Designed miniproteins, single chains, continued (4). Designs and how they scored, part 3

Each design is a single chain, and the fold is of that chain. pLDDT is the mean over its residues in the fold that is shown.

## One batch from the design tools (miniprotein)

Design m12075
Fold by ESMFold2-Fast:
Structure m12075 (fold): chain A 69 residues (1-69)
Amino acid sequence: SEEMRREFEELLRKAYEYADEGNVEKAEEAIRKAEELAEKMPEEERRRFVPRLVGARLYVIGAKIDLEL
């Protein structure tokens, strides 16, 4: 759905934004919500968004490592 796609893109944007701010907890929350939303999508749409979700997740992990060092 269009609403579901917009929510997914907004959640990914927020994840990157929170990660850049050093707010790893909120960034991880945004990723979790995006993952839950993707699981509700049809397989075709989910396959399209999975690479973006993986990228955002790796970015958040990088931000977490930077805060721990």
Scores: mean pLDDT 82

Design m12076
Fold by ESMFold2-Fast:
Structure m12076 (fold): chain A 58 residues (1-58)
Amino acid sequence: AIAVAKKDIPKLDENSLELKKGDRVEILEDLGGGYYRVKNLKTGEEGIVPEEYLEFIS
């Protein structure tokens, strides 16, 4: 599944992912509790992002 970042998200720790508004991510894993492991399709970096910051497009 693919999602788009709704806003700029800073890197908060080593497990989180820095995203800019409009970045497209691939959903790799639903971790539960409103968190996903995603891959930034532009950079190839992976990390954990809150569901609230993602707009699912597929």
Scores: mean pLDDT 81

Design m12077
Fold by ESMFold2-Fast:
Structure m12077 (fold): chain A 64 residues (1-64)
Amino acid sequence: SAEGEALIARAREILRKLEAGEATEEDLRQAEVLIVRAISLDLHVDEARALGRRIHRLARERGL
């Protein structure tokens, strides 16, 4: 769905910022909201879960 695609695209943008070392704690909170929303709406669930795991792992490595 268009909504699911938009939620995943926004989460991917936050992942890119995190990989560049530019993500803030607010970006991480926003990513969690986007991922949880995608999962709760049953939209792109496997991709949302994979993005969530990757963001969480990188955030931990960055001390965020």
Scores: mean pLDDT 84

Design m12078
Fold by ESMFold2-Fast:
Structure m12078 (fold): chain A 75 residues (1-75)
Amino acid sequence: MKPSLEQLKRAAEHLLEIARRYGFPEEVIELMERALQSEDPEEQLKLLREATKIMREHAEEDRRFWQEEVARLAA
């Protein structure tokens, strides 16, 4: 199933909020911002995949801290 442009933009907005809030590398923020500005679903998907790969690698080390902070903010 091919994600819609709307779904990709919503994913980028959500991930950008997380990245900004939890201090992910500037590279991730830049990729997410570029995805939001793009009107090409293929480019958005590529940028989102690159950003989530970087986030996953960095979050692996700080996963417990990140998860605890998310739970705290949701309370």
Scores: mean pLDDT 70

Design m12079
Fold by ESMFold2-Fast:
Structure m12079 (fold): chain A 55 residues (1-55)
Amino acid sequence: MTDKAIQYAKQGNSDEAAKYLRQAIEESTLDNYDQVQQTIKELSKIDPEAVQKAL
């Protein structure tokens, strides 16, 4: 799910990127918390609007 958020952000599809980022956050557990945090930081550099929309 995080990979799809990054993929859509790179394509300029902020709506889909936000959707997949939101899904990853909702399904996040202690096991993947670090991965989700890294994805948020990466997306903030690629498409900050997608991050703002997901949060």
Scores: mean pLDDT 78

Design m12080
Fold by ESMFold2-Fast:
Structure m12080 (fold): chain A 77 residues (1-77)
Amino acid sequence: MKEKEEQIKKLREEIDRLVGELDSAIAAGDTQTAADKLVELAKAVNRYSKLATPEEADEAWKRLEEAGLRVDQAVGG
């Protein structure tokens, strides 16, 4: 149980960091970095969703969807 709890905490911190980095890249006009961070975020959310509660997983997927829309707006107009 300790290893699972530590993995969940690490993934949660990674997701928060990636969302911040993605939003910073969008604000800076660095659409390539924003897209790269979205890919990393998707991988982190997928790993997190397998370990987290259904409610936590749903919140993480929602954050990914919202981040994806922001990247699409920044890249595609």
Scores: mean pLDDT 83

Design m12081
Fold by ESMFold2-Fast:
Structure m12081 (fold): chain A 69 residues (1-69)
Amino acid sequence: SEEELEREIADAFVAMLLALGRNLLKQGKYEEALKVYEEAIDFARENGVSPEILEEAEKLYEEAKKKLE
């Protein structure tokens, strides 16, 4: 269905942002990673992504935030 395809596209987009954020964390670019995860969470909440993907995004955001503290 179109709705299922839209969710798959949204899920894939968030997954790409999370991969980018993880790469930035690996490079020590914590502020950039935090910003990318914020964008991923905002998009996820607005576009009804899979709950598991939103949960992963929130966990990665908290991990990145701790690196800045």
Scores: mean pLDDT 85

Design m12082
Fold by ESMFold2-Fast:
Structure m12082 (fold): chain A 60 residues (1-60)
Amino acid sequence: MPLLKAIKDYTAKSPEELSLKKGEILELLEVVDGENVLVKSLKTGKEGIVPKSVLELVSE
């Protein structure tokens, strides 16, 4: 299962984006483009778009 970790806090800039806290674990749902991914927060169950630059790939 592709898991990602937020490497910094991120504040959503649009209704389609997800706000994150540093250290939050996310499930990768879809690669939207070269800069952005669709993820699901394992903490809240919410889905949204976030920049790849604030995420790190991790495994369970």
Scores: mean pLDDT 81

Design m12083
Fold by ESMFold2-Fast:
Structure m12083 (fold): chain A 120 residues (1-120)
Amino acid sequence: MKKIKLGVVVVADSPEAQARALTALSAARPELEKLGIEIVGVGFATSPEEAVRAVRELAEQGADGVLIIAANASPETVEAARKAAEEMGLPVVEIRGDQVTPEDVIAGAKKLKEEIEKKR
């Protein structure tokens, strides 16, 4: 079976929030691998311009969809990431919260996998 490739964009206002999101993603990785999901890259954004750049870089790396992890994030930066993914024809799922858990990452990735499979 072909693996599904996900790009992750972490939208956070601090390095500590970025580190928490990355820890949750790392803990989720074994379960994602069992689901046939590969993370092709992780981008970080603190501004709308950085969000657009991160999404474009992930698309160039062959991402089939974009998972946005929004930890105390600016709505404008999150919206910029979502619009950039839509412009690139990539499905998007967003996880919001001050505390992102591995379970949240797994749930978001499963939903994104379903959206990617619908585009076949």
Scores: mean pLDDT 83

Design m12084
Fold by ESMFold2-Fast:
Structure m12084 (fold): chain A 68 residues (1-68)
Amino acid sequence: SAKEQAEEAIKLFKEGKEILAKAKTAEEVAKGIGLILRGIGLAFELKLKGELTEEQIKALEEAGIGLG
């Protein structure tokens, strides 16, 4: 569901930020960035499809995902 996809977007974004915050190697930086971009991309796809509820938009914004 769109709700599950929004939750996945938040999870990917948070995991990516945690990895990036602790990153000491180029591989760790690349992994963190990749997860952040994947989370943002999924959130943006849901926004473009008009599938996000007000609650889901708020959850994404509170997680730090800017949708424009």
Scores: mean pLDDT 85

Design m12086
Fold by ESMFold2-Fast:
Structure m12086 (fold): chain A 56 residues (1-56)
Amino acid sequence: SMAEALARVAAQEARLAAGRAALARSTGLTPEGRQAHLDSLAALEAMVAKMKAAAE
């Protein structure tokens, strides 16, 4: 349903925001580890954008 699609988008947007906030607060990450998290967040951003487009 549309309501379920919107709820799923909202859940992924919340996950993205939480991931960004966690990365901003993180200390002790290696440069490689930090880059891996940045790459993961970029992939999630692209997924959320596609979900929003698909949801209309």
Scores: mean pLDDT 82

Design m12087
Fold by ESMFold2-Fast:
Structure m12087 (fold): chain A 84 residues (1-84)
Amino acid sequence: SNREKALELIKKARELEKQGKYDEASNYYVEAADLFEKDGDYRLAAAIYRKASELYRKSGNTEKAQEMEKKADELLKKAGYDLS
């Protein structure tokens, strides 16, 4: 399932994060967030995109950090509409 694949990607991302490989870890977090987004888990996807944004910022990748923040905000808006 998308959820199982996403959890595997998060496990890989966390290991890379512990090694200080922030850009690589962020790439895996983004892939996991995309899978949660496809399953309609917008709030969870947004949280993971924000995590990726933080790590991209730590690696100096400001453009991708801003892109992930924007993606997270858009998904939180979708979650608000789906709850109405």
Scores: mean pLDDT 86

Design m12088
Fold by ESMFold2-Fast:
Structure m12088 (fold): chain A 68 residues (1-68)
Amino acid sequence: SAVEELLARAEASTDPEEQRIYRLAAGIASLPDDFDLEKAARVAGNAHDLTDEQTERILELAKEARAA
């Protein structure tokens, strides 16, 4: 699944920031279909003190995984 692919990318990464981004994206992509992914990404970004760029990347990865 696309979620398993994101988790595999997290495990393959040597950069802690990349690992965190892929794991958060996988978590958000795993939410029920009726969830607002933009809100979920914003909440995760705030909870983890992420930059706007990191939050946008998480949202994009989660949207791509949901579209697959």
Scores: mean pLDDT 83

Design m12089
Fold by ESMFold2-Fast:
Structure m12089 (fold): chain A 50 residues (1-50)
Amino acid sequence: SSMAERARQAIEEATRLLREIARHFLSQPESLSIEEQIRLGVGAAMDAVN
């Protein structure tokens, strides 16, 4: 069904975004909290996809 296909695409997209978040998390300084590092990574990943 179209819903199952859409779910697959959403999972792939989420996986790519999570990888980008992890990449930015690892590159950021320790002075930032884990939550802040994740938020910045999400923002950067969203900007990269745009």
Scores: mean pLDDT 69

Design m12090
Fold by ESMFold2-Fast:
Structure m12090 (fold): chain A 63 residues (1-63)
Amino acid sequence: MKKVGLVRAPSEEKAEEAAKWAEEKLGLDEIIKLIGYSSEEAYEIAKKIEKETGAEVYLFGGL
């Protein structure tokens, strides 16, 4: 089962820092950066990925 991380951040640089940390600590297979997205939008994307792929999704960064 794939592990997918969603990083929500106000900038690409902040997203990259958070993504690197999560990849090293959580052993994620894929990381998706969400720049300028709201918490609600990120949550909806996470649910869609879980439903369509069956992956374990981790949402982090921002709030």
Scores: mean pLDDT 76

Design m12091
Fold by ESMFold2-Fast:
Structure m12091 (fold): chain A 74 residues (1-74)
Amino acid sequence: SEEEERRAATLIIAAYIAIVGAEFSKMLGREKEAEELYKVAIDLANEAIRHATTPELRRDAEEVLKKAEEVKKS
């Protein structure tokens, strides 16, 4: 549905914002805040996958999940 697609897209965008926030927190030496934001990004990405009803949205949700997991390990 259009509502599910909008929800998935919003969650993907939110996950990317959380990743950017985590990276900047890490650069500022705020490691605890960075860790919390990486967890938020992973949770948002996983929720986006659950709401991704099209192959394109599913791919994008999986890509942001992979990015969140990769940057958390850095």
Scores: mean pLDDT 86

Design m12092
Fold by ESMFold2-Fast:
Structure m12092 (fold): chain A 61 residues (1-61)
Amino acid sequence: SPVDEEIALLETIRGYLEGLRAELERQLAAETDPAEREELERRIGFLDESIRLVDEEIARL
């Protein structure tokens, strides 16, 4: 159904975002420059919020 296809697409997007988050966490673990660490933490925060919104959308379908 169109709803099942939408859920499958959102689950795929969620997986992609989780992968990006994991990569940024690895970069943050290796980063020693304070300004670069702050930028990485900001990006991780944005991804956390994006994943939360995707989870909310899936829950509504």
Scores: mean pLDDT 90

Design m12093
Fold by ESMFold2-Fast:
Structure m12093 (fold): chain A 60 residues (1-60)
Amino acid sequence: SKTFTLTSSHPGVAALAGGTLKAVFPESEVEISGGTATVTVPDTPEAVQAAQTLADLVAS
């Protein structure tokens, strides 16, 4: 598995992004603390690429 940290200045955006990753990849684990979501996804190219893309978009 690979872990990504999603952080946003907007309340709930990181949590929604983490929840989306878990909905698409049900084996994912999501931990939410404040404005940050820590998401552990399966080590598949599809899951890792999706998580990285979403982390980058949320951080923008």
Scores: mean pLDDT 80

Design m12094
Fold by ESMFold2-Fast:
Structure m12094 (fold): chain A 57 residues (1-57)
Amino acid sequence: LTPLEKQVLRLALQGHSYAEIGKKLGISQGTVSTHLRRVSLKTAGLSSEELRALLDG
């Protein structure tokens, strides 16, 4: 994952809305949606533990 994709995923896992994530990162809600879709495709088949490892490593 790119650094931005990791930040978007981390904020989403913390329960932030797409609008809140966009506001925090200075990007549009649509851009947040695009990054989350990209993250979902790149992390398909990973467990919650493997997702956390990607965010911490």
Scores: mean pLDDT 79

Design m12095
Fold by ESMFold2-Fast:
Structure m12095 (fold): chain A 68 residues (1-68)
Amino acid sequence: SELEKELERVLERIRQAVADGAPWDELVALISRAVELINELEKTDPELAERYRGRLGEVVDEALAHLA
Protein backbone atom coordinates (compact mmCIF):
# COMPACT_ATOMS: atom_id res chain seq x y z
CA SER A 1 0.00 0.00 0.00
CA GLU A 2 1.03 3.63 -0.45
CA LEU A 3 0.81 4.28 3.31
CA GLU A 4 3.10 1.31 4.03
CA LYS A 5 5.66 2.50 1.43
CA GLU A 6 5.61 6.01 2.94
CA LEU A 7 6.00 4.55 6.47
CA GLU A 8 8.98 2.44 5.38
CA ARG A 9 10.59 5.57 3.85
CA VAL A 10 9.99 7.63 7.02
CA LEU A 11 11.30 4.86 9.32
CA GLU A 12 14.43 4.55 7.17
CA ARG A 13 14.92 8.34 7.37
CA ILE A 14 14.55 8.19 11.18
CA ARG A 15 17.12 5.36 11.41
CA GLN A 16 19.55 7.35 9.23
CA ALA A 17 18.96 10.56 11.20
CA VAL A 18 19.68 8.77 14.51
CA ALA A 19 22.85 7.20 13.05
CA ASP A 20 24.01 10.61 11.77
CA GLY A 21 23.28 12.39 15.08
CA ALA A 22 20.71 14.69 13.48
CA PRO A 23 19.23 17.61 15.49
CA TRP A 24 16.35 16.72 17.82
CA ASP A 25 14.00 19.02 15.82
CA GLU A 26 14.54 16.87 12.70
CA LEU A 27 13.92 13.66 14.67
CA VAL A 28 10.72 15.09 16.19
CA ALA A 29 9.43 16.08 12.72
CA LEU A 30 10.12 12.59 11.32
CA ILE A 31 8.58 10.86 14.36
CA SER A 32 5.47 13.07 14.11
CA ARG A 33 5.11 12.13 10.43
CA ALA A 34 5.45 8.41 11.26
CA VAL A 35 2.75 8.73 13.97
CA GLU A 36 0.38 10.43 11.48
CA LEU A 37 0.92 7.64 8.93
CA ILE A 38 0.47 4.90 11.57
CA ASN A 39 -2.80 6.51 12.76
CA GLU A 40 -4.04 6.58 9.14
CA LEU A 41 -3.00 2.93 8.59
CA GLU A 42 -4.84 1.90 11.79
CA LYS A 43 -8.17 2.80 10.11
CA THR A 44 -7.70 -0.02 7.55
CA ASP A 45 -5.15 -2.41 9.15
CA PRO A 46 -4.91 -2.08 12.96
CA GLU A 47 -2.64 -5.14 13.32
CA LEU A 48 -0.11 -3.78 10.82
CA ALA A 49 -0.35 -0.33 12.47
CA GLU A 50 0.53 -1.92 15.85
CA ARG A 51 3.61 -3.57 14.29
CA TYR A 52 4.78 -0.22 12.89
CA ARG A 53 4.05 1.46 16.25
CA GLY A 54 6.34 -1.12 17.89
CA ARG A 55 9.10 -0.49 15.34
CA LEU A 56 8.79 3.29 15.81
CA GLY A 57 8.96 2.84 19.60
CA GLU A 58 12.22 0.87 19.28
CA VAL A 59 13.78 3.59 17.12
CA VAL A 60 12.64 6.34 19.53
CA ASP A 61 14.03 4.41 22.52
CA GLU A 62 17.40 4.10 20.74
CA ALA A 63 17.41 7.85 19.98
CA LEU A 64 16.59 8.74 23.62
CA ALA A 65 19.31 6.38 24.90
CA HIS A 66 21.90 8.43 22.96
CA LEU A 67 20.95 11.49 25.07
CA ALA A 68 21.57 9.73 28.43
Scores: mean pLDDT 82

Design m12096
Fold by ESMFold2-Fast:
Structure m12096 (fold): chain A 74 residues (1-74)
Amino acid sequence: SSEAIERLEDLILEGILRVAAADPERGAAVAKQVSALVKQGRIDEAVELAIAAVGEVDPAAAERLRRRYQEVLA
């Protein structure tokens, strides 16, 4: 649904911003990779990549994003 896609896009954006806050160059690289996946329709892979990148800088935040992602999928 449109609402589910918007929720996934919000998770991706929040993840990228968290990575960029810790490491701006890494945040830019993740944003580029995520954008490529989204353009290919690979939204689930884009979310997984964003969560994994957050896990490298803030494991607790990554766990919270993963729980929210699972809620959207349910």
Scores: mean pLDDT 86

Design m12097
Fold by ESMFold2-Fast:
Structure m12097 (fold): chain A 81 residues (1-81)
Amino acid sequence: SEVLNPSTELRNALIAVAKEHGATDVVSYIVVNDDGSKTVHIVVAMDNPSEEQKAALKEALTAVVKKHYPDAEVVVTVVES
């Protein structure tokens, strides 16, 4: 599999949306699978998030990714601090 950086547009959109949902940091990368499909990984740092806050974040980030890659799988990982 190959690892790619998201476009500047996608990366900026993910950062903006994550910060609106209380993220302190965000890292994103794209894995191109052996079949050519894409999985977009988003790792978000949050201070003491609620379950509701995490759910809202995951939904919002998934929506952003789907605008750029409608068929991509989205994996959101929340790291709590």
Scores: mean pLDDT 87

Design m12098
Fold by ESMFold2-Fast:
Structure m12098 (fold): chain A 58 residues (1-58)
Amino acid sequence: SEMREAVRREAELTARLIGAAVDVVLNPDDEAARAAFDAALAALEPARERTLALLREL
């Protein structure tokens, strides 16, 4: 179902964001780590919006 897929996608992206955040904290001068964090954050926002939109149609 679309709902199950959306929830799984959001969970995967949330886990990636946490990992990227840890890398930024441990390596604050690493521009690649910061870029990975920004990319993960940008990917999570639309996934969360999709999950909320599907929940509102129930």
Scores: mean pLDDT 83

Design m12099
Fold by ESMFold2-Fast:
Structure m12099 (fold): chain A 71 residues (1-71)
Amino acid sequence: DLSPAERRLVEAMRELGRAVQEALKDPATALDRVRAAGDRVVATATPEEAPRVQGLVDRVIAALEAQLAAA
């Protein structure tokens, strides 16, 4: 069974995934939403996991920015 903190993290990760999909459809307004969703994911992490989660979020944003630049 997931802890309350793990459930919040899963929900925040799903929101980040939705924001990434929206950014691919409308890049002009959606990148700020992806960054906001990423910040929320980091905020739901435990202090021990926060640096690792931040690194994952940073990679997702960098990959999205690279795809948008290539399009």
Scores: mean pLDDT 76

Design m12100
Fold by ESMFold2-Fast:
Structure m12100 (fold): chain A 86 residues (1-86)
Amino acid sequence: SKEDLEYLEKKNEEALELGKKAVEAIKAGDVEKAKEEIEKLKELKEEIEEYRKTLTDKEDIELFDKLIEGLERLIEALEKELKKLE
């Protein structure tokens, strides 16, 4: 539980950094960099989904589900903004 929550916190921080870089790239019109950062967010989401499969605590699973859902929405929003630059 404690180690699982520490993992969640670390992955949440990584997601925030990648999201910020993707937004900055989109604002700059840097399509290639935006694509790179969005791809990293997708890879991070897959890593979190795999880790979630190891969890047995319902409350921890619910927190991971919220992070995964948040990442899905972020990726979708970033991809939508990126399409406007293409």
Scores: mean pLDDT 87

Design m12101
Fold by ESMFold2-Fast:
Structure m12101 (fold): chain A 68 residues (1-68)
Amino acid sequence: AEADNRAAGARIDPDAPVVLEIPEDVKLTEEQREALREFVRNARAAGRTIVLKEGVHPEVKEIVEEEL
């Protein structure tokens, strides 16, 4: 069933979405991975939307998906 009437959905949180753009060439340390996990948990707890940009580091994508 495709009956959804939601106007201005994209405008509701233009300042709330978090875009992650860490490139694949960057090697993440354990501290950076921990900081990213904590950041994702905090963003999720605040109800913020996390958007992964195309070409983001695989570990970043994995951490975000694990915390969702």
Scores: mean pLDDT 66

Design m12102
Fold by ESMFold2-Fast:
Structure m12102 (fold): chain A 72 residues (1-72)
Amino acid sequence: SMEEKRKQLVEQARRALERLDEVAAEHGVPEEAVRLLREAAEEALRLAEEGRLLEAHRVAGEAQVRAAALVA
């Protein structure tokens, strides 16, 4: 069901946020990129909790492209 998929995505997003700072430090990711990814993950989490899964995916995707540009 969509509700079950939403709960799974929310849980995955929360776990990703918890590990973001640790993984970023290990890989030398710029603080600016980490901040951008964290803010986008929090926004995507809110959208997913509201059932707006397509918008959550869009926000996450846009942030990943911008973060990649900061790392490159």
Scores: mean pLDDT 72

Design m12103
Fold by ESMFold2-Fast:
Formats: C-alpha cells, structure tokens, sequence
Structure m12103 (fold): chain A 56 residues (1-56)
C-alpha cells in the first residue's frame, strides 16, 4: 500500500498527511510516537497506515 500511495500521491503529499495527523495528536504523544518510529519500534508502514487514518 505504501509503494502504491507514493506512486499515486508522491512523497510531498504523504508528508502533508503525516503533518496533519501529528497536529491532531497531543504534542507529547507526537514526540513519543515519533521516537518509537525513529527507534524502529514501529515500522514506517504501520506508522503511515496509522497516520492516514488519524488524518481523516
């Protein structure tokens, strides 16, 4: 799904969705979630799927 999303919408649109989703989250939750993604506790695929749902 991520590969198809990137081909259809591009990396920039993906980044905008992530920013919107993070804006809807509490800042403390945003930082903790981002740390977990960067540390590899959550895969980028799982993180993207989560953010797409939150951004709705």
Amino acid sequence: EIEKFLKEHGVEELHEILVKALEKMDKKEQEEFREKVLNGEISEEEALKYFIEVAK
Scores: mean pLDDT 69

Design m12104
Fold by ESMFold2-Fast:
Formats: structure tokens, C-alpha cells, sequence
Structure m12104 (fold): chain A 96 residues (1-96)
């Protein structure tokens, strides 16, 4: 069955892919906005694996923008799936 959370997780992965593409083109501000949308969707989906993946994408973008300390913190958070949703919520607070 297709449920709402499955659709939200799929949308999160789509925006994460867009963020990676934008970052590869040096469009870091646009990449960051796409990654933030992906993160919000992953939180709404309550999908820890998707949230962890989006945290890794966000960390790569932040490192390219010079925020190495925040990037390392997000990468560590992505390693623990039991904390991934909470880490995603905290990441949104740092970016708003």
C-alpha cells in the first residue's frame, strides 16, 4: 500500500538528489534550500533511514560552504538511526 509517509520519504529523496546536483554545480545556497526541504519531508515521514541520508547530504553541502564543525556533527548524528529524526529536527533549528 502507498501511504502518506512513503510518499513523503520519496519526495525527501528527490529533493536530496536535487541538492546534490546543485552542489555539484557550485550552487550551494540553492543546494542548502533543497536539502532543508528534504530534511523537513524526512522528519514528516518519520523515516530514520531517509533522515540519516539527508543529514549526510546536508553535511557535504555545509562542508563545501565552510561550516566544517556543523557538517561533522550532522555526519555523526547520521550514524545512529535511533537519533536520526531528533538530529534532523535540531539541524533545521540551526539552519533557520
Amino acid sequence: MIDEKEVLASLALMFASIAKLLASKGKYEEALESAKKALKLAIEAEDAETAAYVLEVLADILEKMGDTELAEKLREAAKDLSKAIEAAKEAIKYLE
Scores: mean pLDDT 84

Design m12105
Fold by ESMFold2-Fast:
Structure m12105 (fold): chain A 60 residues (1-60)
Amino acid sequence: SKLDELKEKAFELGKYKAETGERDEKLAEELAKKARELGLTSEEAEEIREAAEKGAIEAR
């Protein structure tokens, strides 16, 4: 699903930041645009944030 795709992208974004110390601004902006286009609920937005957090944790 599109939500699952966004969650995967968020996970990779979080992991990349934690591993490299560098923010992928293009991916972050693309993720934000797609989230707005989908009209995510608060719950879905929280899932996206949790995915990014898990990515950062897994990078440790």
Scores: mean pLDDT 77

Design m12106
Fold by ESMFold2-Fast:
Structure m12106 (fold): chain A 60 residues (1-60)
Amino acid sequence: SKAERLRELGAEAKARHGPLTQEEAIRIAEEAGFSREEAERAIRLAGGDADGGLALLAGL
């Protein structure tokens, strides 16, 4: 699923580079099959938190 792929890619990026930037989170979401608009909306709903935005997209 898109959510499963998003969790895998997000965990890998955080392990390699630490906390995600908004642009990194958007790129990861797009690679998982979400649109840029969906990623930006989720990050906005999470108060600008990139990790929180990805969690919202993944249904967490």
Scores: mean pLDDT 81

Design m12107
Fold by ESMFold2-Fast:
Structure m12107 (fold): chain A 61 residues (1-61)
Amino acid sequence: MEELHKELLRAIGDVLRAIGDLFDAELKGDQDAIDKAKKKLEEAKKKLKEASKKLDEAKAK
């Protein structure tokens, strides 16, 4: 239970950081940084979904 909560919180943190990186890259107009930040955000979102599913599965039992 606690491990899954920590996993979810880390995943949320990763998404927030990726969003921040994307905003910074867009403000600077660095297309390479924007593309990298978008890929990072997609990966973070995928991990967040998996962490959320794991937590929901554990709570259902």
Scores: mean pLDDT 80

Design m12108
Fold by ESMFold2-Fast:
Structure m12108 (fold): chain A 76 residues (1-76)
Amino acid sequence: SPKEELIEDMEAMIKTAERLKVSREGIVNMARALKAKAEELGVEIPGFDEALERIQHATPEEALEIMRELLEKLKS
């Protein structure tokens, strides 16, 4: 389903960002790309705008945790 595709993309993105130790700016860009993909698929990401605001002021490690929180909300 479109939602399952988005979940898989988001999980892969989080794993890649963690493995490559991507900067906060990189995580912000990844989150924005994910939002664009979600809009294309017609899938809502609950709490995305609030999470993006939190990521803007987070460390890279905190930003990844926020992305994991979004992933869990999307799975629900």
Scores: mean pLDDT 86

Design m12109
Fold by ESMFold2-Fast:
Structure m12109 (fold): chain A 64 residues (1-64)
Amino acid sequence: SHSEVHKKILRLIGEILRIIGEIFDLELKLKTAEGEEKEKLEKKIKELEKELEKLMEELRSLPS
């Protein structure tokens, strides 16, 4: 139904915004990170970027 599609869109938008915020926070930490901590932060950012791409693809596939 139309309401179910709207609920899914809102959930996806909420998840996308959450991940964007987490990436932003991790990138701020990267500015002062060194060695192993830097590598761990870079890896986590890459994983979140992949998850973000998946969610954006799901959002694009939904009817407007």
Scores: mean pLDDT 85

Design m12111
Fold by ESMFold2-Fast:
Structure m12111 (fold): chain A 60 residues (1-60)
Amino acid sequence: SPREELLRLGRELRERIDKIDAELEANKDDPEKVEEALKEYKEEVERATRRAEEIRERAA
């Protein structure tokens, strides 16, 4: 169901963000690595947002 797909997407996004947060903390003294991790964070959020819109539109 669309609801179950959205809940799964939310869990998957959280797990990916938690991994990126760990990488940020591990590399906090390396500006280049921090920028890379922040870029990955932005890309994951944008991807999840687009996927959520697709699921919602299909459910309508």
Scores: mean pLDDT 84

Design m12112
Fold by ESMFold2-Fast:
Structure m12112 (fold): chain A 61 residues (1-61)
Amino acid sequence: SVEEGADNLIKLGDKYEKEGDYEKAAHYYRMAANAYRQSGDVEKAEEALKRSEEAYKKAGL
């Protein structure tokens, strides 16, 4: 499902964040936010978007 795909994108973001690749982490969190929005899960979409923004800040972007 779209939600399962979004959950997998969050896991990829978490993986890259742990590796210190904050730019890739931000990218995957943003993709997850878009997928959650498509499934109508506004709360999870907003949470994923915040995680993307925080990762971009850590990357210096």
Scores: mean pLDDT 85

Design m12113
Fold by ESMFold2-Fast:
Structure m12113 (fold): chain A 62 residues (1-62)
Amino acid sequence: ALAEAEAHLAAGEAAEAAGDLRSALHHYVLAGEHYFKAGDLEKAAEAQERVRRVAEEIRARE
């Protein structure tokens, strides 16, 4: 769970840097779920904030 969470967080950051907001959103959601399952509530909350921010960026572009 933790290794999967870290991999998804890194993939989300790379997607966001590339401007692929939908891929970034997908990876941040999965990172948050894996951190939550691993019991890392602080990292899960950080991933949730990244999801919220990216989702708002997507909405603003619609």
Scores: mean pLDDT 84

